Designed miniproteins, single chains, continued (5). Designs and how they scored, part 52

Each design is a single chain, and the fold is of that chain. pLDDT is the mean over its residues in the fold that is shown.

## One batch from the design tools (miniprotein)

Design m17790
Fold by ESMFold2-Fast:
Structure m17790 (fold): chain A 95 residues (1-95)
Amino acid sequence: MYKEKAELLLELVEKISGKVPDEEKRKEYIEKGVKEIKEVQEYVEKTGSKEELLKQLEAEKKTANKTTQIQIVIAESVINGESIEELRKRVEEIE
C-alpha cells in the first residue's frame, strides 16, 4: 500500500541521514509521500511511459551514490507496483 511505501521511504531517509523528525513532521512527511507516490503511479498508468521512465531511472542509478540509488529503487518499485518485501530486498542489496 502507498502508506507503507511512504513509511519505508521515510525510515530509509532517517537511517541514511541519522536524523529522526518529530512525530508531527513524521506524519506530514508520510502524508506528502503518499500523495507523491499516488501521483507518480497515476501519471505512469495514464501516459504508458512506464518502460521509458524505468530506462531513465536505470541509467541514472549507474552513476548515483548509495542514497540516490535507494531513492531510485523506491521510485522503480512504485512504477512497477512491487511489494514492500521486494523493495526491502532490493534496498538490502545496495546497503
Scores: mean pLDDT 69

Design m17791
Fold by ESMFold2-Fast:
Structure m17791 (fold): chain A 80 residues (1-80)
Amino acid sequence: MAEEERRRAEEEAERAAKQRQLDATGRLVDTAKEGYKGTVEEALQNMLATGEEAQKDPVTAEVGREGIRAAEEWYAELKA
Protein backbone atom coordinates (compact mmCIF):
# COMPACT_ATOMS: atom_id res chain seq x y z
CA MET A 1 0.00 0.00 0.00
CA ALA A 2 2.69 2.54 0.91
CA GLU A 3 4.59 1.69 -2.29
CA GLU A 4 1.43 2.12 -4.39
CA GLU A 5 0.69 5.48 -2.70
CA ARG A 6 4.28 6.57 -3.41
CA ARG A 7 3.98 5.48 -7.06
CA ARG A 8 0.72 7.41 -7.48
CA ALA A 9 2.27 10.45 -5.80
CA GLU A 10 5.25 10.20 -8.18
CA GLU A 11 2.93 9.97 -11.22
CA GLU A 12 0.95 13.00 -10.02
CA ALA A 13 4.17 14.90 -9.29
CA GLU A 14 5.53 14.03 -12.76
CA ARG A 15 2.29 15.20 -14.37
CA ALA A 16 2.40 18.45 -12.37
CA ALA A 17 6.10 18.82 -13.21
CA LYS A 18 5.38 18.41 -16.94
CA GLN A 19 2.65 21.05 -16.72
CA ARG A 20 5.01 23.46 -14.91
CA GLN A 21 7.64 22.91 -17.63
CA LEU A 22 5.06 23.70 -20.32
CA ASP A 23 3.92 26.81 -18.41
CA ALA A 24 7.54 27.99 -18.00
CA THR A 25 8.22 27.43 -21.72
CA GLY A 26 5.07 29.37 -22.59
CA ARG A 27 6.15 32.27 -20.38
CA LEU A 28 9.56 32.40 -22.08
CA VAL A 29 7.96 32.37 -25.54
CA ASP A 30 5.44 35.08 -24.56
CA THR A 31 8.20 37.21 -22.99
CA ALA A 32 10.30 36.95 -26.16
CA LYS A 33 7.32 37.95 -28.35
CA GLU A 34 6.49 40.91 -26.09
CA GLY A 35 10.13 42.03 -26.14
CA TYR A 36 9.98 42.61 -29.88
CA LYS A 37 7.62 45.54 -29.19
CA GLY A 38 10.34 47.29 -27.15
CA THR A 39 14.11 47.55 -27.39
CA VAL A 40 16.37 44.54 -27.95
CA GLU A 41 17.90 45.20 -24.50
CA GLU A 42 14.44 45.16 -22.86
CA ALA A 43 13.64 41.88 -24.64
CA LEU A 44 16.88 40.34 -23.32
CA GLN A 45 16.23 41.56 -19.76
CA ASN A 46 12.66 40.19 -19.81
CA MET A 47 13.81 36.79 -21.11
CA LEU A 48 16.61 36.60 -18.52
CA ALA A 49 14.19 37.51 -15.70
CA THR A 50 11.67 34.88 -16.87
CA GLY A 51 14.41 32.24 -17.09
CA GLU A 52 15.74 33.11 -13.63
CA GLU A 53 12.22 32.80 -12.18
CA ALA A 54 11.90 29.35 -13.80
CA GLN A 55 15.22 28.30 -12.19
CA LYS A 56 13.71 28.80 -8.69
CA ASP A 57 11.61 25.65 -9.27
CA PRO A 58 13.80 22.50 -9.61
CA VAL A 59 11.28 21.10 -12.12
CA THR A 60 11.55 24.11 -14.45
CA ALA A 61 15.21 24.95 -13.71
CA GLU A 62 16.52 23.31 -16.89
CA VAL A 63 13.88 25.05 -19.03
CA GLY A 64 14.89 28.36 -17.42
CA ARG A 65 18.59 27.70 -18.01
CA GLU A 66 17.98 26.81 -21.68
CA GLY A 67 15.83 29.92 -22.06
CA ILE A 68 18.58 32.15 -20.65
CA ARG A 69 21.16 30.52 -22.93
CA ALA A 70 18.92 30.96 -26.00
CA ALA A 71 18.31 34.62 -25.08
CA GLU A 72 22.05 35.29 -24.69
CA GLU A 73 22.84 33.56 -28.02
CA TRP A 74 20.07 35.55 -29.74
CA TYR A 75 21.43 38.83 -28.32
CA ALA A 76 25.02 37.92 -29.26
CA GLU A 77 23.93 37.26 -32.87
CA LEU A 78 22.17 40.64 -33.03
CA LYS A 79 25.31 42.38 -31.70
CA ALA A 80 27.61 40.54 -34.12
Scores: mean pLDDT 71

Design m17792
Fold by ESMFold2-Fast:
Structure m17792 (fold): chain A 96 residues (1-96)
Amino acid sequence: SVLEALRAELTAPGDVASAALSDEELLLVGVDPETGEILEGGVRAVAPGTPLAEVADWLGLYLAGAGWEELERHLEFEPDARRILDRLREAIAAAL
């Protein structure tokens, strides 16, 4: 997948480009971690007029790196954690 390719590229030696985003920060940049849906209100947290595709690119880079592991840990106690993560991955891939 595109996310797997990006993750492989970002985890290359010397390339730790993305600061891990919290669930709150993911919500602010426009993705609901429970549903994987892109949220209209969240786009405005980045900057007024920022295109949704640009926000999705940031999330794609975040999830391709260490941020994906952090998100997995955050959701490890959720009964539907795997479903939520798969939906989030799919939503980001669709937006890229």
Scores: mean pLDDT 45

Design m17793
Fold by ESMFold2-Fast:
Structure m17793 (fold): chain A 68 residues (1-68)
Amino acid sequence: SAVHEYIDEVAAEMIAEAERAGRADLVEEVKRTKESLLAYVDSNPDLPPEVVKALVDMERAEFLADLA
């Protein structure tokens, strides 16, 4: 689905940024967050796509704060 593709794409970008920064801890955290988000979306099929995007964007913002 487009939602799964968006989660995969954003997670891949975050992993690449963490690897570039030498933050193996953040690579593993992003992998866990990706699995959690996918499980949450699959468990809540009535969730609007814009809400899923907002959740992903929030996780990316937290990741960038941790990376800094």
Scores: mean pLDDT 85

Design m17794
Fold by ESMFold2-Fast:
Structure m17794 (fold): chain A 75 residues (1-75)
Amino acid sequence: EDDAKLREVNQLIGEADKLAEELTARGDTEAAQEVKDLISKARQALANGDLDTALEYAQKAVEKGEEALRRSRAA
């Protein structure tokens, strides 16, 4: 289960990194920074061996990035 969670966290961090890059390219540097901050928290939790906390922050990073891109596309 921990191996599966670790794989999921790394996948979500990768998705969030791509979302942050897209937000930066669109000029939404504030939302990009928020996503990057959540990624940093997820990576810190991984370094501490807290897979559950890492998963939570990685999920929040993706959600934040997707929400910000949706707003950007609607504007």
Scores: mean pLDDT 84

Design m17795
Fold by ESMFold2-Fast:
Structure m17795 (fold): chain A 67 residues (1-67)
Amino acid sequence: SLDKLVQEYIALQQNRTEKDAPLYQILQEILRLQQQLLELERNGADKDKIDEVKKQIEALLEQYKKL
């Protein structure tokens, strides 16, 4: 779930030794895109733009699963 990813990102932020890890960078990018998605949905943006951001999040989640 997305809530679990946010919790993992917060945990990694508290561990300085993990800041430069690829895992941390992917989770940070997912969180950034999720915030962008929420803003687009809140502002009633076009569905095509919303779907594009969702697709980017899914691609990063697949990368995360492979780590």
Scores: mean pLDDT 75

Design m17796
Fold by ESMFold2-Fast:
Structure m17796 (fold): chain A 120 residues (1-120)
Amino acid sequence: STEEIKEKAEKLLKEAKKYLDEIQEIIEKAVEANRPLTPEETEKIVELVKKVYEIGKELAKLAKESKDEELKEKIIHDVELIVDQLETLINYMKLNNQEIPEEVLELLEEMKKLAEELKK
């Protein structure tokens, strides 16, 4: 039903925001300490970005399942918001001379493609 899709999308968006907030905290900790990210911090960022990508894919499925055009458009906008937030974090890393894992850049590109495909 439309309501079930809406509730599931809201939960997924909240979870994505939680993971993006965790990524930001890891980056901020390194930047505030004026040090590079540790290998463990880098691995954790990659893990969290993978989780955000899985949520993006699930939101894309919900958008395609939605028969309510307004809800579909909202979910597409939520996916775009997630992509924009992740790109902002990556740009923040670049501005602070942090090395960005290639896998993170690849996942961002895949998420951008996912958002574009939803627009037709």
Scores: mean pLDDT 90

Design m17797
Fold by ESMFold2-Fast:
Structure m17797 (fold): chain A 78 residues (1-78)
Amino acid sequence: MEPLTDLERRVLSYLLRHGPKTVEELAKELGISEDEVKAIVDRLVARGLVTKTLDENGKELYTANLSALARHLRELGE
């Protein structure tokens, strides 16, 4: 299984500590471009480690999937 990159781990850790975030909020807080954040969260969604939801205004929010993360950590032998 492919390991998480340092940037993917930073995004996941931030979402776990701070709750649902938009691409814009993640880019601002992590100090990287919105394009880089979108590429990272799209990969994490494809792996099932992050879920994409919509708020009441149709704004995309990204949230860490705790159940999928627990499974991923078990697969790493920890």
Scores: mean pLDDT 75

Design m17798
Fold by ESMFold2-Fast:
Structure m17798 (fold): chain A 87 residues (1-87)
Amino acid sequence: EEEKLREKLEEILKKVEEIVEEAKKEGLSTEELQERLKEAGISTLEYYLAQAYKGIEELEKLGRKITPEEREEIFEEARRVAEELEA
């Protein structure tokens, strides 16, 4: 079950990363990036949650200890930023 959820999240992360990289390469604004994400069916919330999740995984692979509380705090920050951008 968890493996299937991780695979689906990885697909979302792949799409998010591709769009973000293209947006950065083209020098797009945050608003234009948001528009491209919506066109691909990715919400602002999904984008920031995917970024937070990947960041945590990469930090853990580098040997950093991410506590459950720190992980929750990172996700809460991502949610708040996403809500402000969707407003």
Scores: mean pLDDT 72

Design m17799
Fold by ESMFold2-Fast:
Structure m17799 (fold): chain A 91 residues (1-91)
Amino acid sequence: MLEEAIKVAEEMVEISEGTVKQMAQAVLETLKKIKEAVEKGDKKKAIELLINAEFLVTVTLVEADEAGDEEARELAKRLLELLRKAYEEIE
């Protein structure tokens, strides 16, 4: 699920503009750090970064809703679902 989350975040960066794009970029960077932590076997760091990523995606969703960016909104919703599933895989 983490690889799919990275792909969705990359799509969100490509289609978004302004503040939503900046937030999507921050999400993507955090997801890449989660992948690195998982690859190193650092479960605690991976969980901490996942919690941070869920918070960032939630803020991105709110900003996309306020901007009327329906495409970014749907990608942010999908990303939240993927992050919850990734948490279960790391547990």
Scores: mean pLDDT 84

Design m17800
Fold by ESMFold2-Fast:
Parts: structure tokens; C-alpha cells; sequence
Structure m17800 (fold): chain A 74 residues (1-74)
């Protein structure tokens, strides 16, 4: 699944792959799964920067805003 691949990219510290996967998120189920994964993982500055850029560029502005909210929490 996309969510499983996203988790793998976070664990592997692969910001480019994680950003590309985030940009590919479309369905509500994928959105909820990705947000839960993000909320449960400690992110490096490089990963946080890449995901912040991907969230801003996401075609679903509401989902992008939700991602930014999670990234900006603590």
C-alpha cells in the first residue's frame, strides 16, 4: 500500500521518496493512514523540510494543510 511505502521511506530516512509518496496520496483512507504515520514518527529536519514542501505543493489543499498542522505540532 502507499501508506506502507510511506512508512518505509520515513524509517529509511529517504526524504525524496517520502515527499513523492505524500504527493501521490489521493483517497481519504490513504490520507488518514499517512496522517497517523506522521503523528507517530519522529522526523529529522531534512525529512520535515521535504514533507513541508510536498504538503504545500499537494493538489488537495485541505490534506496539505492537515499535513502541515501535524508537522508543526511540537
Amino acid sequence: SLAAQFREALLAEDPERAAALLLAVRSPEEQEAVLKILASHTLSPAMRAALRAAARAHPDAEFGARVLTVLDAR
Scores: mean pLDDT 88

Design m17801
Fold by ESMFold2-Fast:
Structure m17801 (fold): chain A 63 residues (1-63)
Amino acid sequence: SAPVAAVIRAKAVPKVGDEVEVEDANGRKAKGTVLATDADTAAVVAEYEDGTKGTYVAKVEIE
């Protein structure tokens, strides 16, 4: 399991299979697919534009 190192800003609670935008602590953005959700976190597989790919546990923030 990865530490929480990313944020998902969404208009509603994401569901498994949803495409979301993931932002890391350095402001890098990537598109990812939700693999699992909890009350306020989600596990996502994401690929950044710089080619960095990984699975992240992200905090979900509702906009």
Scores: mean pLDDT 73

Design m17802
Fold by ESMFold2-Fast:
Formats: C-alpha cells, sequence, structure tokens
Structure m17802 (fold): chain A 68 residues (1-68)
C-alpha cells in the first residue's frame, strides 16, 4: 500500500503526461498484484472520466489522500 500511495502522490505532481501515465500504470499494476482491486478500479475510472492533465492530477491526489 505505502509504495502505491507514494506513486500516486508523485504522479499528481508530474507535468509530463507520459511520466504521469507511467506512474499511474505502475500504481495500478501494484494494486492488482496486492489484491487492492477497489483502488485499481478507482484508478481506471480516473483515466476514463477526466479529459485534462490538471483534472487527472487532482483526482490522483485525492485518491492518494483517501487511501493514506
Amino acid sequence: MKEIIELLKKASEEKDADELSYLALKAHQLAVESGDYELAKELEKIGEEHNTLEEVRKALKELAEKWE
């Protein structure tokens, strides 16, 4: 869990869309591997529901705070 939260916090501060996507994908993979399927589903929804990098960053920050 701690490593996933750290990745989400880092992604929420990323200016580069590719780096943000990489960190979010890594967090999703770790969540699935650890059995945190609810967290994995919330990450999937963020990618589906938000159209701008700023909206995605805000949603990732809120998700990290929820699971802290």
Scores: mean pLDDT 79

Design m17803
Fold by ESMFold2-Fast:
Structure m17803 (fold): chain A 88 residues (1-88)
Amino acid sequence: KFEEMYKLLKEYVDEALKGHKLSEQEKKLVEKFIEEAAKLAKNKEEALKKVKEFTEYFNYLLENPTKYTLEVLSLQMIGQILDLEVES
């Protein structure tokens, strides 16, 4: 069920990123990623794996602002979505 998966992933991501104040554009990218992961992941384990990888990289970027752009974050999100699609 999409709604149950979305809620689970949203709770995980919100907890993982709670130390950071996200911009509206960052929030939109995160929401889009959670939506796509919830749609494409074949099970809870795969979905959680992908959001963990995403949040770890996003935390790294937030701690290293000289390496961070919304474009880099967007490309990372797209790569993980494509990986989920291929695995499905």
Scores: mean pLDDT 74

Design m17804
Fold by ESMFold2-Fast:
Structure m17804 (fold): chain A 73 residues (1-73)
Amino acid sequence: MTPEALEKVQAVLEKHGLKTNSEQEALDKVHDLANQGDLEAQQALIEYNRETIERMKAAGREASREIAEERRR
């Protein structure tokens, strides 16, 4: 249940012969590649950030709904 955008990040790193042992390390390496002008790394980073923000928003909305529903019961 990892974000699809994280899989894109890993795919970009594999194309550059880079292996990482953690999600944080993978993000750091992709950020470095994006700064070097790699378009695929830039796109993967944008998608990852967008998906992360949407997941945080969705989690917040669901938590608010559950609290309201519990208090109505």
Scores: mean pLDDT 73

Design m17805
Fold by ESMFold2-Fast:
Structure m17805 (fold): chain A 77 residues (1-77)
Amino acid sequence: MEELIEEAKKRIQELESLLKDPKVPDFYKKALRSTIDLIESLLEKFKEKPNERLAEQLKRVLKAADTLIESIKKILS
């Protein structure tokens, strides 16, 4: 339970760091903002009423965020 919350918080911080990076293309910044908003919304709901469905949704969004981060890092390298 708490592990998922901490993972989501860490992912938000990483996404925010990329959002502040001037080397990241504007297209990816829009995706980063949308992903941060989605994780924050799901995390808030999960904290209020923890359930398996919300946990699964959070895990799926976090995996999608990982893919986005990987794609951006490849472009920056």
Scores: mean pLDDT 83

Design m17806
Fold by ESMFold2-Fast:
Structure m17806 (fold): chain A 103 residues (1-103)
Amino acid sequence: REKALEGLREAVRKANEASLAGEKAGDSPEAIGSAGSAALSSAVGLSLAKSGKESVKEAAELAAKGAKRGAENVKESPGASEEAIKGAEEGARAAEEAARAAE
């Protein structure tokens, strides 16, 4: 449980760093928005896992799916910086690790 929650916190941090890196690099609004969506998916998953109403596994799987989609959208966005792409992909990996740790 704690390892899964730690992974979800890392996913939120990495996705937020990706969004901020995109803003600093002057990335397109689409790229910045996609990174922000990945961060939001991870944050929602973390919130659900902490609430105790959802299983940590289900919450982490939801976060992983959303973060992965967000990272793919950043990579496909015109004008996305390498830093934004890398951060979003790292966030998606952290969410996937959290889902595995929740088993």
Scores: mean pLDDT 75

Design m17807
Fold by ESMFold2-Fast:
Structure m17807 (fold): chain A 71 residues (1-71)
Amino acid sequence: TEEERKKQRDDMRRDIENRLSDITNTINTLNTNYQNDPSSLNVDQYKTTVNNLNRERLQLESALAIAARRE
């Protein structure tokens, strides 16, 4: 039904928005820590982690854009 489709879209949007917020906060924390003390983080691990989080963020943003187009 249309009601079931709306609920599924609303639930999916909420979950994606929550995950995007968590990813953004994690990246900001890592960037702040690296700027304050570069020696506190392994540079290769830091780059790998940030790249993985950015990749996930792009996938989630794409999913939100697709959901928004279907309204």
Scores: mean pLDDT 79

Design m17808
Fold by ESMFold2-Fast:
Structure m17808 (fold): chain A 92 residues (1-92)
Amino acid sequence: MADEILKNATDVASETAYRVSKWNAENHSEETGKKSMENTVKIIEDYLMPYVMSQLLAAGVSPEEAVKKVNEMLERVRKAGEEGLEEGLKKK
């Protein structure tokens, strides 16, 4: 259950970061793509991360493991955003 919540949150957040970064890099600039990626990551960090953390803790995941999983999720989101930026610039 906790792993499914984490997986679904990671998948949705990563896809969002990828698509937003790619679209802005393709249609505007690398700088705009980077800004849109950072804004998307900030929204995920401010709103989605506390929610996911709360769900992991409620499911009995230890605080140490929950922090690790949330940080791994954030890393995957940032990586997806960077991949989107790269693909968007490739099409320009």
Scores: mean pLDDT 83

Design m17809
Fold by ESMFold2-Fast:
Structure m17809 (fold): chain A 64 residues (1-64)
Amino acid sequence: PLDLDGLRQRFAELDKDGNGTLTKEELKASPLQWTDEEFAAFDKDGNGTLDFDEFVALVRARMA
């Protein structure tokens, strides 16, 4: 099963401004391999950031 507690910790580490969302620059600090197209696909609000649920969806897509 997906380690949601570990993902919450990772999200908090990447969220440098503490606003509860990740920018592309913050997400690039993670070891996740992703593209701008993948980021846009999971950015459901189209605001250029990922919330925690969107981040979890991206991680799930990478884990397979």
Scores: mean pLDDT 74

Design m17810
Fold by ESMFold2-Fast:
Structure m17810 (fold): chain A 65 residues (1-65)
Amino acid sequence: EREQRFLERVERVLEKLLKEGKITEEQKKRVLEILSQDEAEVGAKEAEPLVLVHEELEKEYKAKE
């Protein structure tokens, strides 16, 4: 679900990944676009940053105590 909190967390993770050079600014924009649209049309290039975001969010979520 595209909750405001979820979108903010995704954006923060994408920003961190971008600064670490793991994704490009273009990939960041594409991921945010996909989250507002149907991700069924996601290509491999767009899917990769989504996987990285998912991993980071899962780790952050577990660390949140």
Scores: mean pLDDT 64

Design m17811
Fold by ESMFold2-Fast:
Structure m17811 (fold): chain A 96 residues (1-96)
Amino acid sequence: SMIEELRKLAEEVGMSEVDIERIVEALEKLIEEGKEEKAKLLFIQAKGRLYTLILEKEEYQKKVEEIIKELEKYPDESVKITIEQLKRALEVEKER
C-alpha cells in the first residue's frame, strides 16, 4: 500500500502520523475516486520530500535523484515545483 509505505518512511525520517495526515487523506481520497495516476504522482512527490529530511545519508540522496528523474516525465506545474524543491535540497546538502 502507498499509504503504508509513506507511514513507514515518515517514521524512519522522524515525522509523526500527524505530520503526514494531509498527504495520507489526499491519497486515500484519490484512491477512492479511482484516480490511480494522480495518487501515484502525489505519492512519489511525498516520498521525495520525506527523503530530503535526512540527506546526510548518501542512499537518500540517490533516492531523491531517482525520484527527480521519475517526476521529470510528468508535465504538471505542481510537479515542476516539487522537482525544483528537491534539486535545491540536494544542492544545499552538497554545500555542507
Scores: mean pLDDT 81

Design m17812
Fold by ESMFold2-Fast:
Structure m17812 (fold): chain A 80 residues (1-80)
Amino acid sequence: SRIEILKEAQKLWEEALELYNENYDKLTEEQKKKVEELLKEIEKLGTELSELYLNDAPEEELRKVLEKMKEKVEEIKKIA
């Protein structure tokens, strides 16, 4: 359902923040910058997803944004 996609997106954002916070002291300054850039990208995708949801966009379009968010979280996992 469309609402479950929003809930999953929120979980991805929370997971990304937790990964950053848990590994913060172990990251180099360069790694911190890369993760912060990825977090900003996830935030922008979350905003896009919310706008699509409010404008009654089809579920397929919402899922495409969710998939991009998942890719950014996986990039953070590779760094941390």
Scores: mean pLDDT 88

Design m17813
Fold by ESMFold2-Fast:
Structure m17813 (fold): chain A 66 residues (1-66)
Amino acid sequence: SAHEKALERALEGLVEAGRVYGLEEEARRIVELLKQGRYDEALELARSTGNPALEAGVVEIRELVA
């Protein structure tokens, strides 16, 4: 579905943003937490990086699974 494709693309976008900003390990951990449904922990980790792209990605994924 379009919804499932949007989720897949959002997860891929988080990993790519991590690579671009030198936060690849944090991005990988965020994706792992999101796949486990641990959204609050994923959001806190993203916020701790200070990177708005990672934060926006977590928010987008939470909205897609809500």
Scores: mean pLDDT 84

Design m17814
Fold by ESMFold2-Fast:
Structure m17814 (fold): chain A 86 residues (1-86)
Amino acid sequence: DAEVARLEAVTAAMLARAREQGVAEAAATLARLGELLLAVARGAPEAEIRALAEALARELGLPSPEAALESARGIAASVEEALAAA
């Protein structure tokens, strides 16, 4: 399945990048990315979105919650684009 293969390739590339950047658990990171993106999509309060972004930034070793949010949006956009193209 082309869509499954693409998602697996994107996930594998992200896992390789995470390992290079010293991120511990890829599955936990993906879950936190999903939580943040769902909070944004449902229009959660800014304080809640910030708290989720700060938690993700700590897990990824990113310098700010804004960097974590940018990373989450970029990954989601890439995955959605790949799935839509399949």
Scores: mean pLDDT 66

Design m17815
Fold by ESMFold2-Fast:
Structure m17815 (fold): chain A 68 residues (1-68)
Amino acid sequence: TVATPEQLAEALRRAGGEDVRVEGNKVTAVSKDPRPLVLAARALGGTASVEVEPLPDGNYRVTVTLEA
């Protein structure tokens, strides 16, 4: 029922995420528009927590944490 880190990474890439990295139960991606990435993470139904951080270069880092 919970998405795997690999499935989440692929979903974020499809949503326009760049520099996608998997670190344990966390997946990070960078985008100029974080909204498609947040929607993609939520659509996986994995009850993931999502954090969005504005970067100094005008991009956003999206960090998604899986529950299991």
Scores: mean pLDDT 78

Design m17816
Fold by ESMFold2-Fast:
Structure m17816 (fold): chain A 64 residues (1-64)
Amino acid sequence: MKAEEEREREKRIKELQERIEKIEELMRRLGLNPEEFHGKVDFHPSELFEELERLKKELEKVLE
């Protein structure tokens, strides 16, 4: 891979991490625990948890 491709990947990783942090902060302000999503029976706003999971998977894909 080219050095430019590595720099773009690092930039994308930082952008994804920042977006994840913003969603986690939003969830915290709403009184939700981002870490408690797994198999949760309690009512929760599914859209926020789905977006958080999507971003985490995208980050993992970029990290390979």
Scores: mean pLDDT 68

Design m17817
Fold by ESMFold2-Fast:
Structure m17817 (fold): chain A 68 residues (1-68)
Amino acid sequence: MLTEKQKQLLLAFSGDNEKGVTKEQLKLALRAEGREPTDEEIEKLMKGKKYITKDDLKDVKFDPAALA
């Protein structure tokens, strides 16, 4: 699951706009935490969307299986 620091990092990459964060930004945040996520893992975290919003990031906080 994404940490609060990772959520802040992803929002910073998006300029804190309603558009949210892209798959590449999410991948970079996970790599910063020492992970090498696959495209499939990123797609699961993105929930099939092109962008993750603040609401989507709150959801990810409660899903322990998002990275499985």
Scores: mean pLDDT 60

Design m17818
Fold by ESMFold2-Fast:
Structure m17818 (fold): chain A 85 residues (1-85)
Amino acid sequence: SLELLGTKMLFRAIAAFSEAYLVKKSIDKLSEEEIEKMISNVEGLIADIRAGLAANPGLPEEMKQKLLQRIDEIEKLVAEIKKKL
């Protein structure tokens, strides 16, 4: 169902946020290579969510807005991490 698909994408967004947040909090303990690999994984998850949104225009508008808001917050967090490299 579209509702289940939206929920799965939301869980992917939560996973991406959690990983980015952990990188930011542990930046002094991680190598640059480890940070880059983790950021690449986060960016891959965001790309998958964006592709899912584009492929499923019938998703409830509220769900689309929540997913886009989550993506925006994750991308801001990733940008903050990249500024510290």
Scores: mean pLDDT 87

Design m17819
Fold by ESMFold2-Fast:
Structure m17819 (fold): chain A 63 residues (1-63)
Amino acid sequence: MSEEEKLKITKNVSKAMKAADQGKKDEARKYADEALKILESNPEVTPEEVANARRVLDEIVAE
């Protein structure tokens, strides 16, 4: 995975956390989904790692 892709994931996760903290659940979910799409499109990331990331992001948005 490229450093640019890693930064994109980190940025989207940060935005999801901020939106969730502000009660903007739709926005938080959108950013979380964007991060997951980047992970899923990367052949270096295993299905198990994607499942774990989805779990963590779902917990953040569920707040």
Scores: mean pLDDT 76

Design m17820
Fold by ESMFold2-Fast:
Structure m17820 (fold): chain A 92 residues (1-92)
Amino acid sequence: GMETLKAMSRAELLMAQAAADAWLSRHAPNPQAQQLIQAINEQLAEKKDEVLSELEKRLVELHREALEAAARGDDDRVAALAAELERLRSEL
């Protein structure tokens, strides 16, 4: 919900945005999905001046790569990226 989005970091919001965009690219327009992406974008606009660490930037990029690999059906790459994402999250 909106309360959850307000509690999220900029990096978490960027990952949520990437996941929502990937979902919308594969599905017909849905009012709930449109409301969710709008809410994510509004929270990102509020947090635009929050500096991302190099670790957070890497997490966001790896998450985007995992979504792209999943879209291609590259299960081995998805598994490798998921393992790296979990490793990096443990360092936050």
Scores: mean pLDDT 79

Design m17821
Fold by ESMFold2-Fast:
Structure m17821 (fold): chain A 72 residues (1-72)
Amino acid sequence: MEEKLIEEVRKLLTEKGFSQEEIDAAVKAVKDLLKEGYSEEAIMKAVRLIVNSGSPVTYEGVKAAAKALEAA
């Protein structure tokens, strides 16, 4: 469930060459958004979109992308 999402995010960022500090920040953002009621699917899609665009994975960025995905 939540642990699987966090593991997938951590693995993706590690494979893309992100630092441990950036991975930990991204995991924190994912946990915060899950507490706010965003779906695991929307969060994972948002993270993949941000990573594939070459952008840093931030709470603000993931939240904006997840909101857009939920509205669609």
Scores: mean pLDDT 79

Design m17822
Fold by ESMFold2-Fast:
Structure m17822 (fold): chain A 59 residues (1-59)
Amino acid sequence: AAYTVDGATITVTSDALAALGVRSINAHELSMTVSNNVANVARDALGLTQALLRFAKDA
């Protein structure tokens, strides 16, 4: 898997980070989608994790 989930925190795996060509990415970037609006949080978090997973597979 390209990520792990612990409560409201989504952690991107090392392989996904390497595929992105970034030195580091904070779960804080993914946390930007975590808000009081549960529907948008679930939708945006899923979209980000799917995009990262897809990018990792293509790299």
Scores: mean pLDDT 51

Design m17823
Fold by ESMFold2-Fast:
Structure m17823 (fold): chain A 71 residues (1-71)
Amino acid sequence: SQEEIVKKLKQDGEEQIAFLDRLAKERNLSEEQKRDAYEQLRKIIQSEGERHGISQEKIDEILDYLDELIE
């Protein structure tokens, strides 16, 4: 269902943000490198949402949720 896909993308995004935070600390990544990595994650979420036929409104909901976690 659409709801299960949204839930999965939120979960995958959370896991990727946690990984990015750990990687940034371990490898002393710059703020620019962290921002670029997160922007790539946003593009992947956008692409996966579109591929699964999720509305832009729902994709934006997922991305807004992930933006709150990265800050």
Scores: mean pLDDT 85

Design m17824
Fold by ESMFold2-Fast:
Structure m17824 (fold): chain A 76 residues (1-76)
Amino acid sequence: SDLERELREVERRFRRLGYSPEEVRELIEAGAASPEEVADKIQELRAAGFDSAAELLEGLVRYQRLLRKLEELLKR
């Protein structure tokens, strides 16, 4: 319940920022594959003045970790 609410809230924030589903998927894959590449992207966003987007990208790394935990629970 609380997990579902947090996931939904993050998704809504991405939509409001104008991120496409494809872009969100690419960001998730980048976070899963290479934490260093995600760090570079966060810095690029901050340099461009998109601090909120950078914070949401940091939240996305946490979001995919929560999704992994949910998937683990479903495999039980």
Scores: mean pLDDT 67

Design m17825
Fold by ESMFold2-Fast:
Structure m17825 (fold): chain A 87 residues (1-87)
Amino acid sequence: SMTDKLIAEVEKMAKEIKSLAPELEEKIDEITKKIIEAIRNGDWETAEKLLVELYVYLSEHLDEETYKKVVEIMNKFGKKVREILEE
């Protein structure tokens, strides 16, 4: 389903971010779980707000160079989400 594809992409994004910032794993998992629950419920507004919350959190807790790599992961995720939603 589209929902299952979106959840898989969120989990992939979270895994890639955690590989760069293992010290933030617990908070990344907390926010990611909430994003997945919002997606399962079809609550796209809440899912988007939680994604923004994750991005803000990462920007506040990562050095500039690591955050730049995270932005590349986030851009790949956003492109894949658009592809799934256009199917």
Scores: mean pLDDT 87

